# Ledger of designs, part 98: designed miniproteins, single chains, continued (3)

Each design is a single chain, and the fold is of that chain. pLDDT is the mean over its residues in the fold that is shown.

## One batch from the design tools (miniprotein)

Design m11396
Fold by ESMFold2-Fast:
Structure m11396 (fold): chain A 72 residues (1-72)
Amino acid sequence: MLLKRLSEAELEAIVAAVKAAKSIEDLSTRRLAEATGLSQRTLMRRLDARSDEEVRLAAGLVAHEKEVLEKQ
């Protein structure tokens, strides 16, 4: 589960970046790495992603799961 691979601070940074992005194309691996304070390589490993597209999909999924948990 992606949520268990990231710290609470990293999860909140990803959620904030996803919410600030107006399109999925605004979510680059670099932008997400800067938001979380991780290197791009470390971020990709934590998200189990091998490409920028997989990083964007994983970030969206993490943001959705985090919002569901916060509203419970």
Scores: mean pLDDT 73

Design m11397
Fold by ESMFold2-Fast:
Structure m11397 (fold): chain A 113 residues (1-113)
Amino acid sequence: NPLLEELRETAEALSKVEDPLTAFKQAMGIFFARLPPEIQERILEAEREAMRELGLSSPPSTPEEMGALYARILRILGVPQEVVDELRRLFAEERFVEAAVLFAEAVLERLGS
């Protein structure tokens, strides 16, 4: 999948010059901008719901909170629990490049884009 390869390359490049959490956020922002508007809207709706469920009033700033947010987004989108659990594990191990790619792959498979 060309979008997943582009995301991996972007995340790896950013990880060499940015702190890990900033690199993750920037890579995800670039990936998000490449998606069709309909898919962007569905992700934003899931993010708003996830933030409400987690009691977040602002974007998370810690790996634990980021992992919780992104895992909750996948759950709301109907991604299988096994994939959600693997995403949480990757965040806990601070494997942010792999976390970004897994999240993106799950979104593309679930939403068909």
Scores: mean pLDDT 85

Design m11398
Fold by ESMFold2-Fast:
Structure m11398 (fold): chain A 93 residues (1-93)
Amino acid sequence: HMRELAERIRKLIDEGKIDEAKKLLQDTLGVDFSDMTKAELYIAATLLTMPEEERKKALSFLDQEIERAKALGYPEDELRFLEKLKALVEQKL
């Protein structure tokens, strides 16, 4: 399922159907992707195909980056992006 989802998302992005890609992710994963950029959607699709060992490492890294971003006063949009990536990684763990 996740590999097929990622392939569909990448195809929609390559075809310029960004809103359809966002809707497909939201309908499938229950996560709001409406404010994501094209690059961020590609990152999200990549995370869906990541092996379990790499996903566990990515989750630990994202936790550390979220804490650092909060400590350094990163903009809310950047924090929101990191939190959405973490939620997406957690969907497969």
Scores: mean pLDDT 73

Design m11399
Fold by ESMFold2-Fast:
Structure m11399 (fold): chain A 101 residues (1-101)
Amino acid sequence: MDKEIAEKEKKIVQTIFSNFSDEEQKEMLKKAGLDSLNSFQDLQLIIAEILANPDPSSPASVKILSLSGDDFVQLVKDAYDKNKISQEEGQQIRDYLDSLT
């Protein structure tokens, strides 16, 4: 169960990340000290680093800084739809994330 949930999480976060260009993706990973995006925790780390150290000359930073909370919710919903995540599977992913405390 946990392995399947982790694989679904990875697909969802990679789908969200695909809204950025290849150059923007590489920049975001580099800023967070990551080699790849595998989890919502990785995505949160990228966002946190950009918010803590805003760079107006960076297209990736400008794009992240322009997104509202509602925009992020919509990106997650679109990623769920693209990966055909059911309401039950979405709840399983949420429960899994809540268990990582």
Scores: mean pLDDT 74

Design m11400
Fold by ESMFold2-Fast:
Structure m11400 (fold): chain A 90 residues (1-90)
Amino acid sequence: SAEEKALIVSKLKEASSLLEANKKEEANEILQSLVDSNDEVRKIFQDALEEVQNSDPYQVEANAKQALKEDPNNVQAWAKLIVSKVYKVP
């Protein structure tokens, strides 16, 4: 539903902000809750992880940011942004 998608997007935005603030534990709790409660979100994160592992995480982040400028409710783009941020940490 539109309400369900809006809630998912809201939680992904919150997790992304927490990651930028280096609050990794709090971000992981939100992400794990979403993945555990929604099979589509789990698959979206699995697909995002596979893309980041097989390409440049900086390029995936840039592409995700562009997609979010065009559609800020794009769940796939939020997942790619989050995964790329985690993967490029040294």
Scores: mean pLDDT 84

Design m11401
Fold by ESMFold2-Fast:
Structure m11401 (fold): chain A 76 residues (1-76)
Amino acid sequence: AEDRIVEIAEEAVKQAPTLEMKRGIIAGAALRLYARRKGRPTVTKEEQEKIEEIVRSLPDDTPVREAIRKALEALE
């Protein structure tokens, strides 16, 4: 379940033409994982903004799995 979300994000990032699309994919994966962990179908706007800010603050060469982990830690 969680591993599949990360794997899909890793594959999508490889095909993304821009840094902003890569960041959007990573943030989207982190948001889906966070919602699942909290037993909710979606996240709040505030939680989305926090994840997006953390993803933008990370070095561009941060591995997808690590970027997702750091974004999730920021909300926990």
Scores: mean pLDDT 80

Design m11402
Fold by ESMFold2-Fast:
Structure m11402 (fold): chain A 103 residues (1-103)
Amino acid sequence: MRQARRAALEAEREAHLAEAVRAWRAGDVAAALGHLGDAIQAIVEAASLEPSEEAARAYLTRQLEALRAELEAAGVASATLTEVELDGRPAPELVFTLAAAPP
């Protein structure tokens, strides 16, 4: 059951990423940002299915790094994955700048 739910959330992430890339290429920056937010939310929900905070953090870091690589490969954004401290705990943070829409 948990594996099936994670697979569904991972599919949701990929679908939102594809829609974000499509919207960005169409010049719809607001729609692109909305879909990127939905993709990140799917990653966070999938991480919540992990059995421990350590496992959840490791999952978040892996998925955000994958998202960064996919955005750069698509030419949508230049992104950096960093570690920040939230409430005294290390947490991954993805910082990105959207590329200019193609002419």
Scores: mean pLDDT 73

Design m11403
Fold by ESMFold2-Fast:
Structure m11403 (fold): chain A 67 residues (1-67)
Amino acid sequence: MMEKRREEMLKGGEAGVEAVEEHRREHPEETLESKSERAKRAVEAIEKALGEKFDSQQRTVEPPEAA
C-alpha cells in the first residue's frame, strides 16, 4: 500500500509549504513575485524538508532556523 509514501509526501509537502509561507512572512521585503523564483524556492524547501525528515525521522533533529 501507499499509505507510508502518502504520509511522507504529506509531511514533506506540508513542511515545505509552511517553510515557504513562513519565509515570505518573515521576509516581507523579499517578496518574490516571480513565479519562477517562487516555484524554485518552494521546490527547494520541499526537497529539503523531505530530505531532512526522511533522514532524521527522529534520530537527528535540526533547529527550525539555524541562522
Scores: mean pLDDT 60

Design m11404
Fold by ESMFold2-Fast:
Structure m11404 (fold): chain A 83 residues (1-83)
Amino acid sequence: SRKEAALARAEAAKADVEEALKIYEKNKDDTSLEGIAKQIAAILTAIGAALEAVLLYKKGLVSKELAEEVLELARKLGIKLDF
């Protein structure tokens, strides 16, 4: 169903933000061009995932609780998206 597909996408978005947070934390003390590039890529991935979770919630396809879990993880990366 569309709701099952949306739930899978939201769970994938949560996993993407969790991985992005791990990459960011691992590279936060790396001031090389490679380290900075990894930090920026992680932030961009988390922005996309958080936006998808908010849109899926606003469409009524996923729970507010799941979308909030994604947003809370994204906030740890400085991403201030709300419902």
Scores: mean pLDDT 86

Design m11405
Fold by ESMFold2-Fast:
Structure m11405 (fold): chain A 88 residues (1-88)
Amino acid sequence: HMEELKKRAEEAVKKVREIARELGFTDEQIEMLEKFVRYLVETLMQQAESEEERRALLDSYIDKLAEQLGLTPEQREKLREALREVLE
């Protein structure tokens, strides 16, 4: 269980890092994003029982992260799409 979540988190972090770098995120933003994605995978995948619930929780977390990182609306939407693709 915990080992599977860790593997998913590591794969998600790798994919998101590549996407964030291409989108022009700073190194600091990428580090915070990596920590956030690990938390999301470990917590969200355990907590959500349906795709709809998982999607709603992901959207909520993305909004919080965007405020924390000072992302533009455009960067927030690109991040949302990237994370949905990686986690769904």
Scores: mean pLDDT 74

Design m11406
Fold by ESMFold2-Fast:
Structure m11406 (fold): chain A 86 residues (1-86)
Amino acid sequence: MLEEGAKALLKVIKTGSIDSLSEEEKKKMKLFEEYFLKKTKPIVEENKDKPMEEVMKIIIEELKKEDPLAAKVLEEIIKKHKELRK
């Protein structure tokens, strides 16, 4: 499931290490990343003049239509990434 891949990515962000993941979790994370890139490319292209924060909101809204659990995990990833960057 996309949720499992997103959760694995969140775990890496929280721990700062990919070594915390099992081989299965690493595979799920890669599948989620590939899905995310395919899904986001047309949205980014259509909204290239908007700030990245607004583009990410659009992506999350679209993802909620297909997999609301994966969308929630992605929101947590974005929030955590922002906290780490300040």
Scores: mean pLDDT 73

Design m11407
Fold by ESMFold2-Fast:
Structure m11407 (fold): chain A 59 residues (1-59)
Amino acid sequence: MIKEKIKKFLKENLPNVEFDEEQINKIADYMKENNLDPEKDKDKILDLATKMAYGISAR
Protein backbone atom coordinates (compact mmCIF):
# COMPACT_ATOMS: atom_id res chain seq x y z
CA MET A 1 0.00 0.00 0.00
CA ILE A 2 1.14 3.57 -0.65
CA LYS A 3 1.07 4.39 3.09
CA GLU A 4 3.61 1.63 3.84
CA LYS A 5 5.98 3.06 1.22
CA ILE A 6 5.57 6.53 2.76
CA LYS A 7 6.23 5.21 6.29
CA LYS A 8 9.39 3.45 5.08
CA PHE A 9 10.53 6.56 3.17
CA LEU A 10 9.99 8.81 6.22
CA LYS A 11 11.78 6.35 8.56
CA GLU A 12 14.80 6.23 6.21
CA ASN A 13 14.98 9.99 5.49
CA LEU A 14 13.62 11.51 8.76
CA PRO A 15 14.36 8.79 11.38
CA ASN A 16 14.18 11.25 14.33
CA VAL A 17 10.68 12.48 13.41
CA GLU A 18 7.50 10.60 14.38
CA PHE A 19 4.59 11.00 11.94
CA ASP A 20 1.00 10.26 12.92
CA GLU A 21 -1.58 8.58 10.66
CA GLU A 22 -3.16 11.94 9.68
CA GLN A 23 0.21 13.34 8.54
CA ILE A 24 0.90 10.18 6.51
CA ASN A 25 -2.56 10.50 4.90
CA LYS A 26 -1.86 14.14 3.95
CA ILE A 27 1.45 13.15 2.35
CA ALA A 28 -0.28 10.27 0.49
CA ASP A 29 -2.98 12.65 -0.81
CA TYR A 30 -0.36 15.19 -1.92
CA MET A 31 1.51 12.43 -3.78
CA LYS A 32 -1.66 11.24 -5.53
CA GLU A 33 -2.70 14.78 -6.57
CA ASN A 34 0.79 15.56 -7.95
CA ASN A 35 1.56 12.04 -9.30
CA LEU A 36 4.67 11.78 -7.12
CA ASP A 37 6.66 8.58 -6.53
CA PRO A 38 8.82 8.13 -3.37
CA GLU A 39 11.67 6.69 -5.45
CA LYS A 40 11.63 9.41 -8.16
CA ASP A 41 10.38 12.51 -6.29
CA LYS A 42 12.24 12.11 -2.99
CA ASP A 43 13.10 15.83 -2.66
CA LYS A 44 9.48 17.00 -3.12
CA ILE A 45 8.08 14.46 -0.66
CA LEU A 46 10.85 15.17 1.86
CA ASP A 47 10.22 18.93 1.60
CA LEU A 48 6.51 18.47 2.40
CA ALA A 49 7.26 16.04 5.26
CA THR A 50 9.85 18.41 6.75
CA LYS A 51 7.44 21.38 6.59
CA MET A 52 4.74 19.32 8.33
CA ALA A 53 7.17 18.12 11.03
CA TYR A 54 8.78 21.51 11.80
CA GLY A 55 6.19 24.05 10.65
CA ILE A 56 8.82 25.86 8.56
CA SER A 57 6.21 27.65 6.41
CA ALA A 58 4.36 28.97 9.52
CA ARG A 59 7.28 30.81 11.25
Scores: mean pLDDT 73

Design m11408
Fold by ESMFold2-Fast:
Structure m11408 (fold): chain A 65 residues (1-65)
Amino acid sequence: SSEIAKVEEQIKAVNDEANATFKRIRQLMADHAPREDIEAEKKQYEAKIKELVALMRQLRALREA
Protein backbone atom coordinates (compact mmCIF):
# COMPACT_ATOMS: atom_id res chain seq x y z
CA SER A 1 0.00 0.00 0.00
CA SER A 2 2.87 2.43 0.76
CA GLU A 3 4.33 1.62 -2.68
CA ILE A 4 0.93 2.43 -4.29
CA ALA A 5 0.81 5.74 -2.40
CA LYS A 6 4.34 6.61 -3.55
CA VAL A 7 3.50 5.91 -7.22
CA GLU A 8 0.27 7.95 -6.94
CA GLU A 9 2.33 10.84 -5.51
CA GLN A 10 4.84 10.53 -8.39
CA ILE A 11 1.97 10.53 -10.95
CA LYS A 12 0.55 13.71 -9.39
CA ALA A 13 3.97 15.42 -9.43
CA VAL A 14 4.76 14.48 -13.06
CA ASN A 15 1.23 15.45 -14.15
CA ASP A 16 1.71 18.89 -12.52
CA GLU A 17 5.06 19.22 -14.32
CA ALA A 18 3.47 18.23 -17.66
CA ASN A 19 0.71 20.83 -17.17
CA ALA A 20 3.30 23.52 -16.34
CA THR A 21 5.31 22.62 -19.47
CA PHE A 22 2.15 22.75 -21.63
CA LYS A 23 1.32 26.21 -20.23
CA ARG A 24 4.91 27.27 -20.96
CA ILE A 25 4.56 26.07 -24.58
CA ARG A 26 1.36 28.11 -25.03
CA GLN A 27 3.06 31.20 -23.55
CA LEU A 28 6.10 30.81 -25.85
CA MET A 29 3.77 30.50 -28.86
CA ALA A 30 1.81 33.60 -27.80
CA ASP A 31 5.10 35.51 -27.35
CA HIS A 32 6.28 34.40 -30.83
CA ALA A 33 9.38 32.78 -29.31
CA PRO A 34 11.96 31.11 -31.61
CA ARG A 35 10.86 27.74 -33.03
CA GLU A 36 13.80 25.96 -31.36
CA ASP A 37 12.65 27.16 -27.90
CA ILE A 38 9.09 25.91 -28.54
CA GLU A 39 10.38 22.55 -29.86
CA ALA A 40 12.64 22.14 -26.80
CA GLU A 41 9.64 22.59 -24.46
CA LYS A 42 7.55 20.18 -26.60
CA LYS A 43 10.26 17.52 -26.16
CA GLN A 44 10.13 18.07 -22.38
CA TYR A 45 6.33 17.69 -22.47
CA GLU A 46 6.56 14.46 -24.52
CA ALA A 47 9.13 13.03 -22.08
CA LYS A 48 6.82 13.77 -19.12
CA ILE A 49 3.83 12.14 -20.86
CA LYS A 50 5.93 8.99 -21.48
CA GLU A 51 6.91 9.00 -17.79
CA LEU A 52 3.23 9.31 -16.80
CA VAL A 53 2.28 6.33 -19.00
CA ALA A 54 5.04 4.23 -17.39
CA LEU A 55 3.94 5.24 -13.87
CA MET A 56 0.28 4.47 -14.66
CA ARG A 57 1.28 1.00 -15.91
CA GLN A 58 3.28 0.47 -12.69
CA LEU A 59 0.29 1.59 -10.59
CA ARG A 60 -2.00 -0.88 -12.41
CA ALA A 61 0.45 -3.73 -11.80
CA LEU A 62 0.71 -2.86 -8.08
CA ARG A 63 -3.10 -2.75 -7.71
CA GLU A 64 -3.44 -6.17 -9.42
CA ALA A 65 -0.85 -7.79 -7.12
Scores: mean pLDDT 88

Design m11409
Fold by ESMFold2-Fast:
Structure m11409 (fold): chain A 98 residues (1-98)
Amino acid sequence: EEEKKRQAEADYLLKQAQRAMDILNKEFEKAMKDLKEGKNYKESLKRAIAVAEDAYNVFKGLAALAKRLGDEETAKQLEDMANKAKEIRDYFKKLLEK
């Protein structure tokens, strides 16, 4: 019974995280394409950086909520997602400097 409740809560948190990740992935692919084609790539990189920062904050917030609910496994998964968003942000910031 408790396991079913925790699974439903985990599914909800991961579904919200997946939506943010899908948006981040689309902006990442667009920025990489625009960079390769040399068209509006600075604008696309800036947008991807902003989306990655937003996704990082969403994942950190959801991870904190998962920890509060006692779901350490889902919290770890959400922290891993936050770290990936941070890596994408930092990578694009380096590309924007050049």
Scores: mean pLDDT 84

Design m11410
Fold by ESMFold2-Fast:
Structure m11410 (fold): chain A 69 residues (1-69)
Amino acid sequence: MEELQEVQKKIQELLAQMTPEQRKKAQEVYRKLGEKYREQLLAAKDPQKQRELELEFLKELLEEIEKIA
């Protein structure tokens, strides 16, 4: 739970520091990862499994955004 919030905060901090070009790349990454995880989230019927997938999505998003920043 706390880890989810920490990852979200870090993503927001990185986005605030980005140039318009970097933010455009971050939006593309967000879209592609969102599509990938959307299928998995729709297949997950367990709320705990959904939370695990959300955390994985945000961690992967953070890693990709850090590569852009």
Scores: mean pLDDT 79

Design m11411
Fold by ESMFold2-Fast:
Structure m11411 (fold): chain A 62 residues (1-62)
Amino acid sequence: DPAAVQQRRREQQNDNAFQQFLDDLIAEIRRQNASLSEAEQQRIIQDYLQRIQQGQQLIDNR
């Protein structure tokens, strides 16, 4: 069904844009902190994700 394929692609594009941003951020943090332990890298990633989530809530309350 071509219409269903097109709708799914649009949904996927919006979802993928945000997911790609997060993936790029996580990959960059890991790359920049490659000399640190896994646990330390994960802590840094979690802190950044929390900051992004807090910022998103502030924008939504605008």
Scores: mean pLDDT 70

Design m11412
Fold by ESMFold2-Fast:
Structure m11412 (fold): chain A 90 residues (1-90)
Amino acid sequence: MAADERVLEAAKRAAKAAIDGGEKNGRVDGGVGAALLAVGGAVEHGLTGDGRRAAEDFKGGAEAAESNGDEEGKKALEEAAEAALEAGKR
């Protein structure tokens, strides 16, 4: 029932990338918003095991990171979404 370790590690990387990108682009609040979606995806997966719902949160975070001009955060959040979908296939 715990979140897959790969999903948790991807979410941690995505949250860090979103915070760093927000700071770099002067969009600290936007970076925090994207990072909270990364955390939300990890929590959703941990509580429900639903990879699709977790991936939806991570994809929302990727859109937020893109709006912050944060390509690295966008990529990391998209990778977290893929990890959640892959975990859901098991």
Scores: mean pLDDT 79

Design m11413
Fold by ESMFold2-Fast:
Structure m11413 (fold): chain A 75 residues (1-75)
Amino acid sequence: LDGLEVAAQALAKIGGMSYEEGRRLATALLEGRVPELSAEQARAVAGAMRIGGLLTGSERLLEAGRRAEELLAKL
């Protein structure tokens, strides 16, 4: 939960999106649903989720970040 907040804020800053948009993206990734994103947006998302997980110690956010990176590797 605390990690989700940090990830949402990081997404807003890195992705140049609103906090609400960042929160929706972070939540979708945690639920295993990836919204329609460009490759650049997907990379920003993966990085932000990992940063949020590392800063807060949230294994769920770290897992979501790894999953986003794996999806990018298939592109």
Scores: mean pLDDT 67

Design m11414
Fold by ESMFold2-Fast:
Structure m11414 (fold): chain A 55 residues (1-55)
Amino acid sequence: SMDDVNRLVQQRMDQVNSVMQQGQNDGLSTRQVMQRMNDVNRQLTRELGQQIRSL
């Protein structure tokens, strides 16, 4: 259902925010945090696409 899709999207956004927070706490530079976020976003986009197709 669309509600399931919306829930998955929200969960993925929360994970991205968590990665940013952890990177800042680890003392990474803004550039390093952004690179880590880009890597995570690519992975999460692939996973989200697979999950949506499975619904």
Scores: mean pLDDT 75

Design m11415
Fold by ESMFold2-Fast:
Structure m11415 (fold): chain A 80 residues (1-80)
Amino acid sequence: MDEIRALLDEAERLVEEAEKSDKEQQIELLKETHKRIQDAAVLLRTAIENGQLSTAEASEFVARLSKITKGLLELQKKLY
């Protein structure tokens, strides 16, 4: 569970840094953000299947993952 939070926190920081970075750095930061999002999604699915999360925690992580993914897509649209 701490791993999911750490990945989401890291992805949020990477998106914020990407918004402030030059185009080349933005591309690299978005790639790293995408990897963190994928890892978090895999861990989140496993934790839900194993009953390791409360409904409130699962809802929080899904909401955070969705928000980060939307931010990533908006940045990608500006770059491409």
Scores: mean pLDDT 81

Design m11416
Fold by ESMFold2-Fast:
Structure m11416 (fold): chain A 64 residues (1-64)
Amino acid sequence: MKELEEMSRDVLQTAALMAGSAGKISDEQRDAVARGQLSREEILKLASKASKKQQDDAKKLHKG
């Protein structure tokens, strides 16, 4: 959990979208993430539903 709290919004958004693709969050939640209208705290909660591998993959995509 602490590691996710230190991540940028872009990393959290990518992890949350990966959770959506794996069916771990609702279609409505995935759409809200994609629209970029959620707070950091809301995105963090959805990103926490992603697997550790999905969270690590999201970090790698946004590492520069």
Scores: mean pLDDT 75

Design m11417
Fold by ESMFold2-Fast:
Structure m11417 (fold): chain A 77 residues (1-77)
Amino acid sequence: SELEAKSQEAIAAMEARARTLSPEEFAAWLAEQKAAMDAMVEQLKAEGKDEEADAFGKQMEGLLKHLEAVHAAAQAA
């Protein structure tokens, strides 16, 4: 879908960012991403979208862990 295509582009951009940032910059950026994702989960819950909040939270945990792995691989290269 259009939404899936945009999500793939966003993920690719985040992966590129994870590869290019220094360890210190990556740690700060990752913390900002986590805070933004936590805020979105709280917003969805406030709107009564508990199922969407749970699904989003699980997907974002996976994405953040993936970005950490991408950064670690780039630093080891």
Scores: mean pLDDT 82

Design m11418
Fold by ESMFold2-Fast:
Structure m11418 (fold): chain A 56 residues (1-56)
Amino acid sequence: SPEIQELLRREMELGALEVALATKYVVTGDEKYRKELDEVQAELDRVVAELERLKA
């Protein structure tokens, strides 16, 4: 469905952002990237939960 395709694209975008923020946190040690990483991971969990709901 179009809704599933949109969520899959969002999952890919959030996954890429997660990798980028994790890399910045490791390189800089700046706690702001850790906080941003936690926020992105929380949003990714929400998207995954919505995908599983739509597949059920």
Scores: mean pLDDT 86

Design m11419
Fold by ESMFold2-Fast:
Structure m11419 (fold): chain A 69 residues (1-69)
Amino acid sequence: SASSVLRVANDEAEALALAEEMGFPVMVSGAKVPPSQPASPLLLARDAAELRRIAAELGFPVQLVGLRR
C-alpha cells in the first residue's frame, strides 16, 4: 500500500540523496524539471498533491521529498 511521508531538504542534492535512501522512483517536489522529459510517467505530477494522487492510483510504495529554502 502507498504511504505518504514528506521529507524536506535544503536543496535538490539533499532531496535526491533522501530519495535514493528511500529507494523509490518518485519525483522530487519543488525541483526544477523539464516539461518535455520523455519516459518519465511521474513527471506528469506538477506538485506534491498530484504526485500523491498518481501514487495512490498506481498502488506502489512512494514517499515525497520536498525542497526547503
Scores: mean pLDDT 46

Design m11420
Fold by ESMFold2-Fast:
Structure m11420 (fold): chain A 86 residues (1-86)
Amino acid sequence: ILEELQAELRRLLAEMADAAAAGDIDRASALAQRMQDLVLQAAAKLGVLTPDLAATIQAERDALIAMVKSDPQATAATLREAAALL
């Protein structure tokens, strides 16, 4: 379960990096939403999902989308580095 989650997050981070590098903000936003959904579902399955954690995950998704809009190339590099660490 955790290995499958790690692999899926790595894939989504890499795809989001590619979308950001291409300037495809709509695709990057859709991928950020998929990452949010995956993290929320994993937290629920682990029994750690609280309203505060859900709000934090949503705020982080919004911040990530804002970063892609402000500096897509730097954000793409950061996302690729994050994917490589998983």
Scores: mean pLDDT 80

Design m11421
Fold by ESMFold2-Fast:
Structure m11421 (fold): chain A 74 residues (1-74)
Amino acid sequence: VASRAQRSRALDAVNEIAAEVGKWLKENPDASFEEIKAYGRALAAERAKTMSPLERAVFDTLWDALMAWWEKEL
């Protein structure tokens, strides 16, 4: 079970990456959903390297949920 601090840091990381992807999308308004996912995955993978295994597991779960939401909305 991830601690509250680990869960909070994972959520902060997801929010930061989502903001960076959003900024990138404004610069690339014709980008496909697959390109958006690829860019986000690259950023997520890089950030995950700085996390503990439990923190990474929470991060991966939250990131997958965000990707599912974007696929539904876009």
Scores: mean pLDDT 75

Design m11422
Fold by ESMFold2-Fast:
Structure m11422 (fold): chain A 95 residues (1-95)
Amino acid sequence: SMTARLLRQGEELTQRAIELADEAAARASGNPRTSALFRSAAGALIVGPEALDSAIALLTEGRDMANRDDPDVGRIAGEALRQAQQARDLYLQAQ
């Protein structure tokens, strides 16, 4: 069904966002606050669609903080944010 396809695509994007958030956290290990934001975002993504808005907010804050110190971490966080936003849009379309 179309609904099943949208949910599967949302799950695939969420999994990519988790991987990118974990990578951003690992690369930001020298900045404990920024790293903690990415770890919290990954945790929210693991919870599922109900926590996506929280994950997006955490990724946005983490990206903005990372961009001050390490633009490469900011870029990875920005990609995680984009994947999470696309997953949210697909879950909303599946409703």
Scores: mean pLDDT 90

Design m11423
Fold by ESMFold2-Fast:
Structure m11423 (fold): chain A 77 residues (1-77)
Amino acid sequence: MEEIEKLEKKIEEVRERIEKLPLSEEERERLYRVLDAARERLEEAKKTGDIRSYIYAQFLLLAAEGGVVVAERRAKS
């Protein structure tokens, strides 16, 4: 579905942002864990059609994106 494809692109964008940030290995690992969880929920939504898995993928992606924004703001300071 088109909405799932948009979320997949967003996950890739967030991963690229993480790669470009001067993060500690610990912080990078935490962000990747959240992003991987979002991807797993998206794959579950693709296989089962469960809207709840899709919604949880969105929440996890938003959490990862928030962490990236905080890290970007800290790097700018």
Scores: mean pLDDT 81

Design m11424
Fold by ESMFold2-Fast:
Structure m11424 (fold): chain A 61 residues (1-61)
Amino acid sequence: SQLDREVALSLLRMGRAIAKIAGDKKVEEALTKVLEYAEKNDLSSEEIHKLAKEAVAKAKA
């Protein structure tokens, strides 16, 4: 739903802010790219969740 999507975007923005405060530039950049892509392409909450998890995993590898 649209509400689920807005919640997912808010959690993504919060995750980015936490990464920035923690000084984790790789995770911050990864989440920023996911946020930009999700906003431009009107992604579902499920797609946002999947991309965020994959992006963070790659940033930590």
Scores: mean pLDDT 84

Design m11425
Fold by ESMFold2-Fast:
Structure m11425 (fold): chain A 78 residues (1-78)
Amino acid sequence: SSMAEAEAQANAQYEALRRAFDELKRRSSSLSKEDVQLGFLNGAGLARSLADQVSSIPAAKQQFLDLAKELEEAAKEI
């Protein structure tokens, strides 16, 4: 597959994870603090795993690492 196809796939995965994060944040008032925190930490773990999988695409790797940090920080605020 071409680099452009790999980048498009990485972007789609990033957008899906970002949407899941936004949804969890939106629903946070109707969930337990423990469930919200676990959701953010699981999301961060997935983002780090995806960063490793796209290590050959530096921009995509950095995007996933930045998202992982954002999710880890969100978990600390619970």
Scores: mean pLDDT 86

Design m11426
Fold by ESMFold2-Fast:
Structure m11426 (fold): chain A 85 residues (1-85)
Amino acid sequence: SELAIVQARAMVLMGRAVALKNGMLSLGRTEDAKELDRLLDELHTAMINNAPVEELQKILDRLEKKIDEVESKLKSQGVELRPFF
């Protein structure tokens, strides 16, 4: 159940990060997109290598923090990215 919870969190955050990255690329914000790609690659590598749950959680915490920072920065600049539809 602990692994299932971590996997569910990873799926949600990966979806958010990919959507945000695509939005950044459409706005020409390549550096923000690159940072999201770096964290996504780190998460993917850890998952492939069957990293411990505590390591996955630390990576997910950093990814979530970066998503929140980028979203907050965009909001402060008057840019609103809708979730997926």
Scores: mean pLDDT 82

Design m11427
Fold by ESMFold2-Fast:
Structure m11427 (fold): chain A 86 residues (1-86)
Amino acid sequence: MVAEKAEVEIIERKDGTKEVKEVTLKLSDGKELTLVDIEIKGDTALAAVKGGGVSVAPLEVSNKKEEKLSEETKKIKAEVTLTFDD
């Protein structure tokens, strides 16, 4: 098992639409992993791996911060801890 931390950013609009920036991690073995479709639910998050090459366990969410960017848009920034199963 390998645990890595990542900063994630989600742009949420008043109409409920969400835009998630892809997060690319460089793992300690030199492998790169791209996370897509990140969804934060309370103190946990779920993410899909682009291409589906590895499984990602449920993520722990910490340091969650909400920033207002405009009247119609807010940015949610959080740190997530990722655990990978071989």
Scores: mean pLDDT 68

Design m11428
Fold by ESMFold2-Fast:
Structure m11428 (fold): chain A 57 residues (1-57)
Amino acid sequence: KEEEIKELLEREVELSMRMIGLAVKLTYEPSPETQAELDRLAAEAQEIAARLEELLA
């Protein structure tokens, strides 16, 4: 559905921006909490990518 695809793309952009910020933070101040958050966002991004591939197929 067009609306769903648009929402997923917007979420993907948001996640990418957050992940970049967390990756930069990890280079200066590594912490288990920051790493766990990055891993969580990465997992969510993979789920969004899989859903988008299904919808665009």
Scores: mean pLDDT 81

Design m11429
Fold by ESMFold2-Fast:
Structure m11429 (fold): chain A 55 residues (1-55)
Amino acid sequence: SKKQEEAAKIAYYSIKDALEAGASVENIVKGIKESATEEEAKLALEALEKALKEV
């Protein structure tokens, strides 16, 4: 859906910015798991994997 596509883009760019700023992958994963629903966590973890392939 368009809302899920938008959420995925927001997660991707936010995670990419955090990685470029020097945030650790472990801290990003911890933050996702502590604050997200299962659906949000899956979407954010997929965005993290994409960002790691391009950084």
Scores: mean pLDDT 76

Design m11430
Fold by ESMFold2-Fast:
Structure m11430 (fold): chain A 81 residues (1-81)
Amino acid sequence: MKLSEEEILQIEKEIAHLLLEAESNPDKVPQELIERLREIYNKLKELIEKHPDLKFTDEEKEEVKRLAEEARRIEAEIRAL
């Protein structure tokens, strides 16, 4: 699957929303999972800030995919609690 610039921005918004939801429920969500989501969000933000023109390399697009997959795994773990 090829990532477009629009898909990358959508992934950022999805991860940001998930992080906000998790931080809003600190009594239910383990702090370690919140910290991991924050790390993923920060890494994605850094990649986007390096490319204000959104001209990502294939390697950077693959990194975005990995970050999105990791965030989805964390979401599944949170939902399973």
Scores: mean pLDDT 80

Design m11431
Fold by ESMFold2-Fast:
Structure m11431 (fold): chain A 59 residues (1-59)
Amino acid sequence: GPGEEAARRAAEAFRAGDLGTAMQYVAEAYRQGLSSAEIAEHLAAAGLSRAAADTLARS
């Protein structure tokens, strides 16, 4: 759904070194109704380490 797509875009921005864009997409995933745990799972599934996924989801 839109929240999972936002989390995927956040992971892509993070890998590109664009932390500001990554944080905006994390905020969008929250706005679409995902929890921090769900966002972290989708970030990890999109290729982030668990530590990076957990940290970015809590930003």
Scores: mean pLDDT 86

